Designed miniproteins, single chains, continued (4). Designs and how they scored, part 83

Each design is a single chain, and the fold is of that chain. pLDDT is the mean over its residues in the fold that is shown.

## One batch from the design tools (miniprotein)

Design m15059
Fold by ESMFold2-Fast:
Structure m15059 (fold): chain A 91 residues (1-91)
Amino acid sequence: MLDEAIKLAEEAIEKASGETRQVAEGVLDNLKSLKEAIEKGDKEKALRLAIQTLFLISVGEYVAWQEGDEETLELFRKLREKVLELIDEIK
């Protein structure tokens, strides 16, 4: 699931521009940090990073909606679902 989330964030970066792309880049950075926390067995840090990633995804959904970027908005919605699944696995 995490590798699928990373791929969705990379696709969002490729398709987006402006502020939507900047948010997608922030999401990718958080997902990479989340992967490191999971690999190190730092459950508390992993959970915190996953929650922070959800917040950034919500910002991304809002910005994509404001910019009329329906394709990137759908990618952020899929990202949200994947990160929610990850939270259920971490907790």
Scores: mean pLDDT 86

Design m15060
Fold by ESMFold2-Fast:
Structure m15060 (fold): chain A 65 residues (1-65)
Amino acid sequence: MEERERLLEEAAELSRKIYEDYKNGKITKEQYEKARELITQALKVIRDGGPLEEARKLLEEAKKI
């Protein structure tokens, strides 16, 4: 199983979680937008064939929001 597939699944789950957290008032609009940007950057790294470790760091930063 490729690490890339795991990161894509993790990004999808995290994206869903932050949307639900925002919808339910658990996070602010600014936190939601910041998390979305980090997830988008992680997906760009994966798409462009960059280091998967950089994508993981971006997803971990999004999780801290």
Scores: mean pLDDT 82

Design m15062
Fold by ESMFold2-Fast:
Structure m15062 (fold): chain A 107 residues (1-107)
Amino acid sequence: MLKEKILTKVTPEEMKAAGAEFKAKLDAAKSEKEKIEVMTEMVKKALLMAVAAAPTKEEQLEIIEKVEEEAKKVIELGKKTGNEDLIKYGEKVLEFAEELRKVLEEL
């Protein structure tokens, strides 16, 4: 499934539509937990689209590495502040990035 999505051509129009959808969902979120779930979905979708749009495997891996680093920082912040929702968010993003990296390395 991820392999097929990585090979799918991503257009500027699709990126713009994804951004508009994210903003609408974020504006509709009524709680911190809901906002974090919307952000999790957005980051996963944005990562997949960015990787699919990148012209080389090296650039695709660099995008994934940056997201992995950011996710680890969010997990650390969540642990320092006792924010379990931040830890969960970072762990979900990190897991998705690691799965995507494995699929890319097998291509």
Scores: mean pLDDT 76

Design m15063
Fold by ESMFold2-Fast:
Structure m15063 (fold): chain A 61 residues (1-61)
Amino acid sequence: PRLSVKEFLGEALDKAKESNAPEEVIKKLEEIYNDPNPSGEQIAEAIELLEELTKKGIIPK
């Protein structure tokens, strides 16, 4: 199923919170998610943070 950017960020934020990701990472994802019009740079940053959480085993693949 195709997700909008907003849905993708919301799902990612929920997974980060459920996985007890570091508070600074959760806050950064929340800032990007709550932005009404996130820039491409903000979206790229969110993806990079999620990749780091996956590499550390905090979020399942």
Scores: mean pLDDT 74

Design m15064
Fold by ESMFold2-Fast:
Parts: structure tokens; C-alpha cells; sequence
Structure m15064 (fold): chain A 70 residues (1-70)
């Protein structure tokens, strides 16, 4: 696992959690962070870390579902 990808993932998850629980956060702001998570998944696949890529894609699906339920 890339330390840089892990740090980036942790920061993005923290940011998404704060935005998803903030009623004043816009859909556009949340969508922007979700797109950055999708980039992390692509980079993980390119590095051959398929487990990390799968985990990140599951997170993207989870947050998109939360966004739909707002």
C-alpha cells in the first residue's frame, strides 16, 4: 500500500464525513470530494493494490447513497 495514497484517502474520508454530516454543505462540495476518492481508486488499481481500490470504490458508493438520501 502506498503511504501517500493512504494519507490522501484518510484526509478525503475525514473531509467527506464532515461534509456529509453538515446540513449547510452543498451537493457540489460533496460531489467534488467523491470525485477525488474515485481518483484514489484509479491510482490504487494502477499500482496493483486491488484491495485498496475495492475499498475506495465501496466508500464512493456509500457516500453517493448518503448524498441521495439527503
Amino acid sequence: MSPELRERLDRLVDELTKLATDPTASKEEIEKVIRRLEEVAREAEREGDLELARTVRDLVRYYRELLERR
Scores: mean pLDDT 79

Design m15065
Fold by ESMFold2-Fast:
Structure m15065 (fold): chain A 69 residues (1-69)
Amino acid sequence: MKEGKELLEKGIEARKKGEEAYEQGDIESAIKHYETAIEYLRKAIELGLEAAKPLLDSVEEKLRKLKEE
């Protein structure tokens, strides 16, 4: 569906922004962007885009490590 593809693209973009913030040492912004990516990727999966699941798992692991050092 068109909505699912849009959500996947938004999730990918949010993850990229999180990575850029992390590279700049802005951990607070990186966390917020990764949380946004997780939200979009979960919605994409709910709409049947199962290909988003590995990306969601990767972002969730990065976020967990940032919150726990």
Scores: mean pLDDT 82

Design m15066
Fold by ESMFold2-Fast:
Structure m15066 (fold): chain A 68 residues (1-68)
Amino acid sequence: MMSKEELEEMLKRIEEAIKAGDLEEAKRLDNELLQAIFEQPPSAELMEYLREKAKEIREKLGDFIVPA
């Protein structure tokens, strides 16, 4: 199962890519995180933690994904 530390690291990398303005890398990292969760789902407790953190990150990323 994916650890909390691994989840936090992946979420941090997505945030760093967004801050750097590298939206393509941010999207790639988000897809990588989703694939990792699908292949190795974290515990229910970690999923609740991820929901809170991912909501904040994807709110920022979502604004950038909207087709202009």
Scores: mean pLDDT 70

Design m15067
Fold by ESMFold2-Fast:
Structure m15067 (fold): chain A 59 residues (1-59)
Amino acid sequence: SLKEAAEKDLKNAEKALKEGDFGRAVTAAGHARKLAEEAGDEEIKKRAEEVLKEAVSKV
């Protein structure tokens, strides 16, 4: 489902951010945000936006 895909992308984004791979974190967080928005999942969308903001600040 879109929600499950968003959750997987969010986990990938969070892992990439912790590992210092900011480029991968931006890409995965962007995908998670889009999928979460399509799924109507505000929690995953908000978390993806937080990861995206942090990753962008490190680039």
Scores: mean pLDDT 84

Design m15068
Fold by ESMFold2-Fast:
Structure m15068 (fold): chain A 66 residues (1-66)
Amino acid sequence: MEASYTVTLRRTLTEDGGVAYQILSSESTGEDDELWHEAAVQAGRDAAAAIAAAPEAVATGRGFAR
């Protein structure tokens, strides 16, 4: 079984010079199950939280581990 995820995030600067991230969309491509769709949504939320916690590291893709 094959599926891939795409997550669209928006990065905004807050008034205090902080950074806020929001998930605009999370989608899977290919053939997948409902459980896979739920996993994609959760992965998107987890990614947004990780980016918010370490924006500089994640912006270069280095903050993610499989």
Scores: mean pLDDT 58

Design m15069
Fold by ESMFold2-Fast:
Structure m15069 (fold): chain A 114 residues (1-114)
Amino acid sequence: MEELLARARPNEAVLRMEAYRDGELVRTREIRLRADSPEGLIAAGGELGRALAEFALEVGALSEEEYEERREAFGELGRSLAWRAVAEGRPATVEVELERPGIRVRATLVVRAA
């Protein structure tokens, strides 16, 4: 958490995702989106939330039926986090964990305003 927060730049949203199969780390992905406006940062947060749902589907942590619902829910979560970072004038962070038999996804989303 602190490491990803320290690596986030002003007006940037950063998502780090890790997939585990039977307790072993099998895939890692980091996505960074920069914005030049509060509205752009909120949009970036939403895009990263949707990217989390896509990653979880790819690694088998979500079913196709769950994907559509989770994509919108995580998009909303990312937008809300970014709005909070803008409103408070300080970094906002959320951790998400998804688990199914044999597969686990851990994700950290950090949003840093100006």
Scores: mean pLDDT 86

Design m15070
Fold by ESMFold2-Fast:
Structure m15070 (fold): chain A 59 residues (1-59)
Amino acid sequence: MDEARELVERVREVIEEGRREGLSPEQIRARGGRLIGEAQDAGASWEAVEAGARVVGEV
């Protein structure tokens, strides 16, 4: 229903998983960035992409 919320939740999951695995902030940002890129290629809205990118930027 809210595409931006769904993408943000998925990005937060990737961040949490990366921290649990002991990844560096740079590696976590790379994983989050890939997820956002894949969502954008799949037709995600500009609003959703921007929201997800903001969360990745806070890592």
Scores: mean pLDDT 82

Design m15071
Fold by ESMFold2-Fast:
Structure m15071 (fold): chain A 61 residues (1-61)
Amino acid sequence: SVDEIERELQERLEEVHRRMEERARANPDASPEERRELIEETTRELKELMEEHQRRLEEEL
């Protein structure tokens, strides 16, 4: 169902945010380059999540 797909997306987004915060805290002395890499990695993961979410919605419709 659409509601279930939306709920799952919310849960996964929260998990990505939590993981990002944890990684940032684990390396508080990260260089600007390392921080840029983390942001890039997180952005890519979010893009993949959005793409998967859209695909699942299209299949449900």
Scores: mean pLDDT 80

Design m15072
Fold by ESMFold2-Fast:
Structure m15072 (fold): chain A 59 residues (1-59)
Amino acid sequence: MSDHVRVLERAADLAIARGDRETLRVLVASLDAEIAAETDPEQRARLEALRARLEAAVA
């Protein structure tokens, strides 16, 4: 898919729905790298919001 953020959002939603804490932790690490590389402020805000949701899900 060309929309990397959409792919990450979908993967996160599925992991949250499954309660897969290991996958959620891996996704948080991946999101940290994506946020650091993202130059579009809108896409970065979406990734940061997604990361916050994942952190809440694994807490």
Scores: mean pLDDT 78

Design m15073
Fold by ESMFold2-Fast:
Order: structure tokens, then sequence, then C-alpha cells
Structure m15073 (fold): chain A 62 residues (1-62)
């Protein structure tokens, strides 16, 4: 990457949830964890409850 576009990294930090929390949530989704559990992990990362729920649902959908 010659340009080193830092959109994803900056967006993740600005989006509240840390990249680590988001990755953990994805792994839980892959393991078949319920949406509520995934949302809880995202909320721990700094997301609001409704945002965490929406993100968890999106992860489970695709």
Amino acid sequence: SHGAETTAGAAVADGGATREAAERARQLASNGAPKEEIARVLAEGGLSPDAARAAAEAMLSG
C-alpha cells in the first residue's frame, strides 16, 4: 500500500468500539453466540447499547 489510506483504523477508533472488541464479537458470532452476547462485548468496547445491538445483528446476518 503506497498511499496508506487510514480510513478503517481511524473509523474504528472514532466509532467507539476498539478493533479488538469488534474482532472478539465476530468470533462469538462465528461460534453461534446469541446477538445479546455479541452486543454486550461491543458495548464493553465503548459502543452504545443500541449501536452494539445493530452491529451484532449485522455481524450475524453477514
Scores: mean pLDDT 70

Design m15074
Fold by ESMFold2-Fast:
Structure m15074 (fold): chain A 104 residues (1-104)
Amino acid sequence: MTLEDIVAEVAENGTAPVRPFKEGVDLARGRSDNPRATRIAELLGAMRLALAAGRLDLAKAAIDAAFEAGAAPQTIREMIEAALEEGELTEEQRAELLAHVEAL
């Protein structure tokens, strides 16, 4: 599943704020001109967008894509913890996503 597929499916369901995705992209753009770092930030932003939409399947796909793009598992874990702190997911969803990251 591509970044474009994740964003399109979330947008079609009309339930997701675009802010987490944009914030991830803006952070990468402000800190690095490296295309890989930008791609990782976009994928982590897509993960947060999927979580805000209640789409754990899309969040897991975004995690897989971010890892393949070179994201460290620790960075992905930190993003999941941040999403919990912002109220974007439940403790049960956090545990499921962390188990998915451990299986990478």
Scores: mean pLDDT 69

Design m15075
Fold by ESMFold2-Fast:
Structure m15075 (fold): chain A 88 residues (1-88)
Amino acid sequence: SDLRNGLRYTRLGIRYAQQGDIDSALRYGRLSQGYLGRARSNGAGPDVDRALDLTRQGNYYLLQGDIDRAVQLLRQGRRYVERALRRQ
């Protein structure tokens, strides 16, 4: 459930960032970080570690206003969450 919530909120963060709603994008990106952090603590493996790192970087660039870079990083993080879910 933590990985599924992490994926859901990463997708929402990307969508709102693409729409220019940075406040919503950052809110959902932070929720994704929380769920991915919980999954990491429960031993979800290296794909979740990479997803968390990429999501943190994406959220950093959202705060800096570099939306294109943020979206690319969040999309990379999403792919790692999807890969981790396929292993369950």
Scores: mean pLDDT 88

Design m15076
Fold by ESMFold2-Fast:
Structure m15076 (fold): chain A 87 residues (1-87)
Amino acid sequence: DAVDTILEQLKEILAIPGITRDEILLRLVDVLLSIPGLTPEERDTIAAAFNLALILVDNIPSLTEEERKENIIARTRRTLEKVAARA
């Protein structure tokens, strides 16, 4: 399941101590490029939704590291499920 594979990889990336937002985005792009059957437009949609989730979470300074990760994963999952439902 491509959705579960992407989300598992995202959880691993978000668990790296000291990782920057730019490094997170680069690693996500590499994951998306490794998934067969994703179109360039689908990859762009997923990457844009993930980037937006990172921006929104950065604007909530009271979130713990755990809550931050959970919020990013939840938002990304919704986009992945919509892409999968149409593919």
Scores: mean pLDDT 77

Design m15077
Fold by ESMFold2-Fast:
Structure m15077 (fold): chain A 41 residues (1-41)
Amino acid sequence: AEEALERLRKNLESITTNPGIKKFLEDLLKRAEEGRKLLEE
């Protein structure tokens, strides 16, 4: 599961012609991880 998130980040790197789009997608991933942490404890 965590490996899937990391592979997704690498795929976002390959789209790196527009830093704004990359940051937007990374922000979405970070929010997903934060949500999981909140549900953990």
Scores: mean pLDDT 70

Design m15078
Fold by ESMFold2-Fast:
Structure m15078 (fold): chain A 65 residues (1-65)
Amino acid sequence: SAEEIIRRVVELLQQGKPEEAVDFIVEELKKNPELIPYLKEFAEHFKQLGREELAKVVEEAIKKV
């Protein structure tokens, strides 16, 4: 699910691995492109919450698929 993807991304960012987080999202979206609209919504919400790095990682990954 989109929520499970975001959970893993948060874990990777806590480990200081933003590039791995981007690559992980790209691979998941290639398998499940139907999740793209949900991840776009999450990125928008994260910006509003001040979670800029999390939002940037999600948006960067979406642009690569």
Scores: mean pLDDT 85

Design m15079
Fold by ESMFold2-Fast:
Structure m15079 (fold): chain A 58 residues (1-58)
Amino acid sequence: SQEEIEKLKEQLKEETKELLEEEERALKTGVISPKLEEEYEKVKKLGEELRKKEAELS
C-alpha cells in the first residue's frame, strides 16, 4: 500500500542519515566501528524492501 511505501521511505531517510553521520565520524577519526557496517546493512535492506514494494504497485 502507499502507506507502507511512505513508512519505508521515512525509515530509509532516517537510517541513511545515521549511516552518513557514522561515515563522517569514521572519515574524521580514521576509526571504523562495527556500527558503520550495521548501519550500511540496515540501509541496504530497507532500500531492497522499498524497491520491492514500489514494484508491486507498478
Scores: mean pLDDT 80

Design m15080
Fold by ESMFold2-Fast:
Structure m15080 (fold): chain A 73 residues (1-73)
Amino acid sequence: SEVEKLLEEIKELIEKALEALRNGDMKKLQEVNEKLVELLKKLSEYELTPEQQKELQEMLAKLQKEVQALVAA
C-alpha cells in the first residue's frame, strides 16, 4: 500500500538522520529533514491504523531521544 511505502521511506530517512547526528553532519541532517517533512506531509493525508500509528510514534521517539541526548551533552 501507499502508506506502507511511505512508512518504510520515513524509517529509512530517520536512520539516515540518526547517522548524520552521530557524525555531526549538519548539511546531511538538513537535507534528510527536508525530505522527512515532505513525506510526513504526504502521510498526514492518510488515515493510519493503530499499528501504523504506533510504528510511526516509536520511530519519531527514537529520533527525539537522540536529539535530546545531543542537546544534553
Scores: mean pLDDT 81

Design m15081
Fold by ESMFold2-Fast:
Formats: C-alpha cells, structure tokens, sequence
Structure m15081 (fold): chain A 66 residues (1-66)
C-alpha cells in the first residue's frame, strides 16, 4: 500500500540520518521497492544493510499486499 511505501521511505531516511546506510544504498533500495521488485530489494538489504531487520520486514509486508 501507499502507507507501507511511505513507512519504508521514512525508515530509509531515518537510517540514512543515523549513518546506518549510505545515500547510494538508500537510493538503490528505494528504487527497487518503487519498481515493485520486492525480492530484489530484500536481497539488496541483506547484502548492503544486513543489520536492518525492520526494513526487511516492511518490504515483506508490502510484497504481501501487492
């Protein structure tokens, strides 16, 4: 849903501000999510930001609604 997409975007911004991900990582993950490539987005999070289980959980939830 749009609400879940907004939550993912806000979390990416929070993680960027907190220094947990880079701007390039945030852009890559956000692009995959916006393109509906949820499995690819989850795999990118696992590779680039493996310590972010909340981000993975939100993308999984968005995939269930798609």
Amino acid sequence: SEELLDKITKLLVRLLIDGKITPEQAERIGKLVNEGKYDEAIEEVKKLAPDEPELIALIEELKKEA
Scores: mean pLDDT 80

Design m15082
Fold by ESMFold2-Fast:
Structure m15082 (fold): chain A 63 residues (1-63)
Amino acid sequence: MAASDEEVAIAEALAEQIQKHGLDVSAEEIAKAAAEKLGKPVTKEMLEMAKKIKDAVLASHAE
């Protein structure tokens, strides 16, 4: 059940961005931070994954 490096980086970036900016963090900021951790440019797949993870977190914190 190994998560991909992208999934791990996005989850870590999400936690860090929420700590700094609260729940109003954008999916683009999350994807950018994750890409920086991986030493890669932001990809469409990373942006889509960041949006999905962000939406799930926001839904669990009152829609």
Scores: mean pLDDT 74

Design m15083
Fold by ESMFold2-Fast:
Structure m15083 (fold): chain A 65 residues (1-65)
Amino acid sequence: MPSEKEILEAMGLMYIGLANILESKKDYKGAAEEYRKAARLFEEAGNLEAAEEARKRAEELEKKA
């Protein structure tokens, strides 16, 4: 059975996947919002490195929005 940490990390990866789809469609605002959601989930999972990377990516996309 997956742990809470594993579930949160899996959900974070799903949001990154959605963000990549939105970015490919040039929906930079939508992509940034999904990266922000992923960052929050990684932070709750205790994966601070993944959370920081997702936040930085969201900030880059927000500049293009």
Scores: mean pLDDT 85

Design m15084
Fold by ESMFold2-Fast:
Structure m15084 (fold): chain A 98 residues (1-98)
Amino acid sequence: MKPTITDLKAESVSATELKVTFNLTGPAGSKYKVKVTAENLETGEKITKEKIVGPGNHSITLTGLKAGSKYRITVTVYDAETGEFVAKSKPIEVTVEG
């Protein structure tokens, strides 16, 4: 079964930090490389954080964001063993606290 990303949310927790939460579906025991990308909609700059995770609920904090800027958040999932692309979330938008 292909993993899917559900309940993607992003919350500004400071002027430079964004907390991204999501659920990853898939068979128990599977391992995925999750890449969370925040793209600045004004500059096109991308901030990325990667983590190896199993299915379930996850929380990832991005740092180094620009205060007051609007970001597009996307979660991309790769197979941890092969590096093959598996799934990509629908993008969401969030504004960092100014």
Scores: mean pLDDT 84

Design m15085
Fold by ESMFold2-Fast:
Structure m15085 (fold): chain A 88 residues (1-88)
Amino acid sequence: NPFKEELIKELKKKVEELKKTASPEEVELLNRAFEKTIKNLEATEDEEEAKKLKDGFLENLESIATHVSNLAEMDARAAEAELARLLE
């Protein structure tokens, strides 16, 4: 789906920009958030829903970046639960 591929490229570009100033632990958390968003985006057949998921991720990306230090100090299961919350 060309539309989904375009959205994925936009998200990848934003994640790569944030990785330039992120620690290795922050990069891992950003990668997990990105992978979850891609999974949700690939699961939808509706272009409007896909766009909404992309826009929501970009807005939440700032929240993720702000909380990354806290997430990195959490137990892995707790960090995954918090990432799930931030991505919803």
Scores: mean pLDDT 70

Design m15086
Fold by ESMFold2-Fast:
Structure m15086 (fold): chain A 68 residues (1-68)
Amino acid sequence: SDIAKNATKEGEKQLIEGLKSEDVKERVRAVRLLGEIGSEEAIEALKKATKDEDKEVAETAKEELEKL
């Protein structure tokens, strides 16, 4: 539905901002949810996250990209 698509788009924007969080757990959560969304913008954000300073964030981003 349009409501679900609009909610997903706004959520996606918030998740992309979440990748800039100082909290590693928040960045891991954002990566996993962006992987579920799988849009062009989410894929670009995931590619950037593969270079994250935290190993769990970087590895999770790589795993999510492999699923897409």
Scores: mean pLDDT 79

Design m15087
Fold by ESMFold2-Fast:
Structure m15087 (fold): chain A 81 residues (1-81)
Amino acid sequence: MLSAEEALKKAEEYLDKAGEALKKGDYETARKYAMKAFKYAKEALKGAKGEQIPKAIGLVIRAIGEAYHASLKLGEKMDNS
């Protein structure tokens, strides 16, 4: 089990990778990284204390949002092909 601080850093790393993939139109990669970020953000929230709690909650919400965005864009591509 990772520490809350290590899990927060991993969640941010995967969210950054998801964001880069979204900018490039690579929605499959963006969704995969956003889902990994969600896993680590949830792990961080379980062990979070003090100032880490709102940060972990923010990362959970952001990861869900980016995964949802990527999934919608994948659906749009399927409909247009």
Scores: mean pLDDT 81

Design m15088
Fold by ESMFold2-Fast:
Structure m15088 (fold): chain A 70 residues (1-70)
Amino acid sequence: MLAEMEELVRRAQEALAAGDRETALRLARRAIELARTVPALADKIPPVSEDAEEATRQAHYAVLLLKQLE
């Protein structure tokens, strides 16, 4: 799960840097959905933003939280 989320966030960041906001948003949403399957994180993750940049930041934050759980 952690490695999968890290790859999704990396790809979302790459898409955002390339100006592909649609792909960035899709990948960020996927990572956040995975994070919400972890009970310890479910209530700590805010609703997914419709903005690609903000959603990508939320996904990165979820990865950082998951790393603390190891």
Scores: mean pLDDT 79

Design m15089
Fold by ESMFold2-Fast:
Structure m15089 (fold): chain A 56 residues (1-56)
Amino acid sequence: GDSEIEELRKKAEELFREAERLLREHPDDPEARLEAEILEGIGLIYLGVAKLLESK
C-alpha cells in the first residue's frame, strides 16, 4: 500500500543522505567513496521496488 511505498522511499532517502555525508566529510578517502557507492546502490534498489509497487 501507500505506507509501504512511503517507507521504501524514506529508506532510499536516508541511504542517499548518508552517502552524501560520507563524500562531504571524506572527499579524498577512497574507502568512503566505495561505502557511498554501496549505499547509493542499495538506495536505488529501494527506489526500484517502490516504483514497481506504484506502476501498472
Scores: mean pLDDT 84

Design m15090
Fold by ESMFold2-Fast:
Structure m15090 (fold): chain A 55 residues (1-55)
Amino acid sequence: ASERGRRMLAAAKQAQALKKKEITVEQAKELGRKAGISDEEGIEAAIAAGLTVLK
């Protein structure tokens, strides 16, 4: 539980560090996988970081 929360936060910080307004769904899933979370959680982390996820 706590480890999952840390990975979600790490993914969100990586997304925010990109300083972009938009990324693709595939890029958001990649962020999640690299952070050790699910594809869906990667998308949620990107949205939480203030990014628009494009399909």
Scores: mean pLDDT 76

Design m15091
Fold by ESMFold2-Fast:
Structure m15091 (fold): chain A 92 residues (1-92)
Amino acid sequence: SLAELLERLKALVKELFDNIKDEEKVKKLLEEMKEVLKEIRRLAEEQGNEELVELVEKMIKIIEEMLENGLTPEKLFELMELFSRIAGLLES
């Protein structure tokens, strides 16, 4: 369900910041977040929730950019803004 996927995403975001200096752990967590986001996107598309689909796609793109080019404070800030908006929609 979307609620279970949101709980998983929240846990992964927490683990990301708890392990932010561990490059290998960060890469693994970003890949896991991307897979959870793809599943949220699939369910959002099935429900016709276009706003959620767009936000999830943006978050996936930021994760892919971080996996390719490394982490920056600016990318982490964008990631957290998108996460907050996604969580707000799913908890509404």
Scores: mean pLDDT 87

Design m15092
Fold by ESMFold2-Fast:
Structure m15092 (fold): chain A 100 residues (1-100)
Amino acid sequence: LSEAEQADVDVALALIDLGVTMATTGLSREQAAYELAKEYAEKGRLDKVSALIAAMIVEGDEAGYQAALDAVNEVVGPETADQILKRAEELAKKAREARA
């Protein structure tokens, strides 16, 4: 896979995980995004956190984006959260390139 294709796959998998979390918990999308981001961050799965935030960027989901970012800041702190956000923005850009 190209980097753009891999980013699109990572975003798609994050959206599937979000949808499964909503379906199994009954949480709203923003609550599910918060809980998933928190779980990923607590487990050190920063790759999955970046993909989830990238998915929120791609979908234009401002509420889900803010909820996920808040959870990450709470678990890892603002310096690490800034690095995750930069990775997420790059993943979102690459995922959009794969769809063009």
Scores: mean pLDDT 85

Design m15093
Fold by ESMFold2-Fast:
Structure m15093 (fold): chain A 61 residues (1-61)
Amino acid sequence: AEPSTEELLLALQEAIAEETDPERRRRLVALLEELVARHPDGRLSPEDKRELLEAIEEARA
């Protein structure tokens, strides 16, 4: 199922909180900042959500 914008924000915040590697944490923080800057009203397309999920997984891998 496609996650909501709030679920994606929560997942990203949890990933940042759990990340101990400074470089990976920096990448996750950058993703959060980009999300807020590009989508201040919280409107993400299905493509934006998919790309964000892939980026979160890549940053944590």
Scores: mean pLDDT 74

Design m15094
Fold by ESMFold2-Fast:
Formats: structure tokens, C-alpha cells, sequence
Structure m15094 (fold): chain A 63 residues (1-63)
């Protein structure tokens, strides 16, 4: 859901921890999501862009 995907992106950005973003990307891949979107979310989280990270998490969660 929107809340869950938004939380994942925001959490990765809040921590500023690449490990949190990487874990999210891996989980999305296991669920058959879009690894491209998950990877962009990881990059955004590492850059400290909470907005971009949340957006990519939302897209990955939907598709």
C-alpha cells in the first residue's frame, strides 16, 4: 500500500544508510517487483533525497 511504500523510502533516506536502501531493493526483487525502480530508490536514499526515495518505493510497491 501507499503507506508501506512511502515508509520504506522515507526510512532509507532518514537513516542515510545505503544498507537500508539495498535491503529494500533486494526484497522488491524477491517479490518479483521492478529492480530498476528499486535500484533508483537505493541511489536516491544514498544521495539523501527522501522525496525521490519515497517516489521510487511507491512505484516499486505498486508494480
Amino acid sequence: GKEESGRAGAEAARKGDSAAGAAGAHETQLNGGDPEKAREGVAAGQAGDSEAAAEHAELAGRG
Scores: mean pLDDT 55

Design m15095
Fold by ESMFold2-Fast:
Structure m15095 (fold): chain A 68 residues (1-68)
Amino acid sequence: HMTAEDYLKLGKAYYERGEYEKAVEYFKKAISLDPNNAEAYRLLAEVYKKMGKEEEANIYQKKADELE
């Protein structure tokens, strides 16, 4: 019964709490169910920026931009 939207909401909640590893996990689950969700890729890029992982952040930001 978990949808990509449900995982996206969970990822956002963990991100707001500063639990970045859990946020990454749930955003990746959202992407696995809906690989064309540009918002999920943008949020994943934002989490990687907060973690100081600039290379990963850049990769996911580019993917989000490609999906529009």
Scores: mean pLDDT 86

Design m15096
Fold by ESMFold2-Fast:
Structure m15096 (fold): chain A 72 residues (1-72)
Amino acid sequence: SKTEEAIKMGEEGKEEAVEPLVEALKDEDRETRQAAALALKKIGHESAREPLRELLSDEDPLVQEYAKGILE
């Protein structure tokens, strides 16, 4: 699943995973968006900061709270 792929990408920590993970932040599945956000936080690439900020306006309140924690 996309969620499992996002988790794996975060664990591997490869810079090449940043672009696919940024795309996964816009996925229809809440769990995929959360997994992608955590993965991007673990990688720590600066280009992910603005895409992660967009999650502050996510439709799911749990995703919004998760993004707040990550961006702090």
Scores: mean pLDDT 78

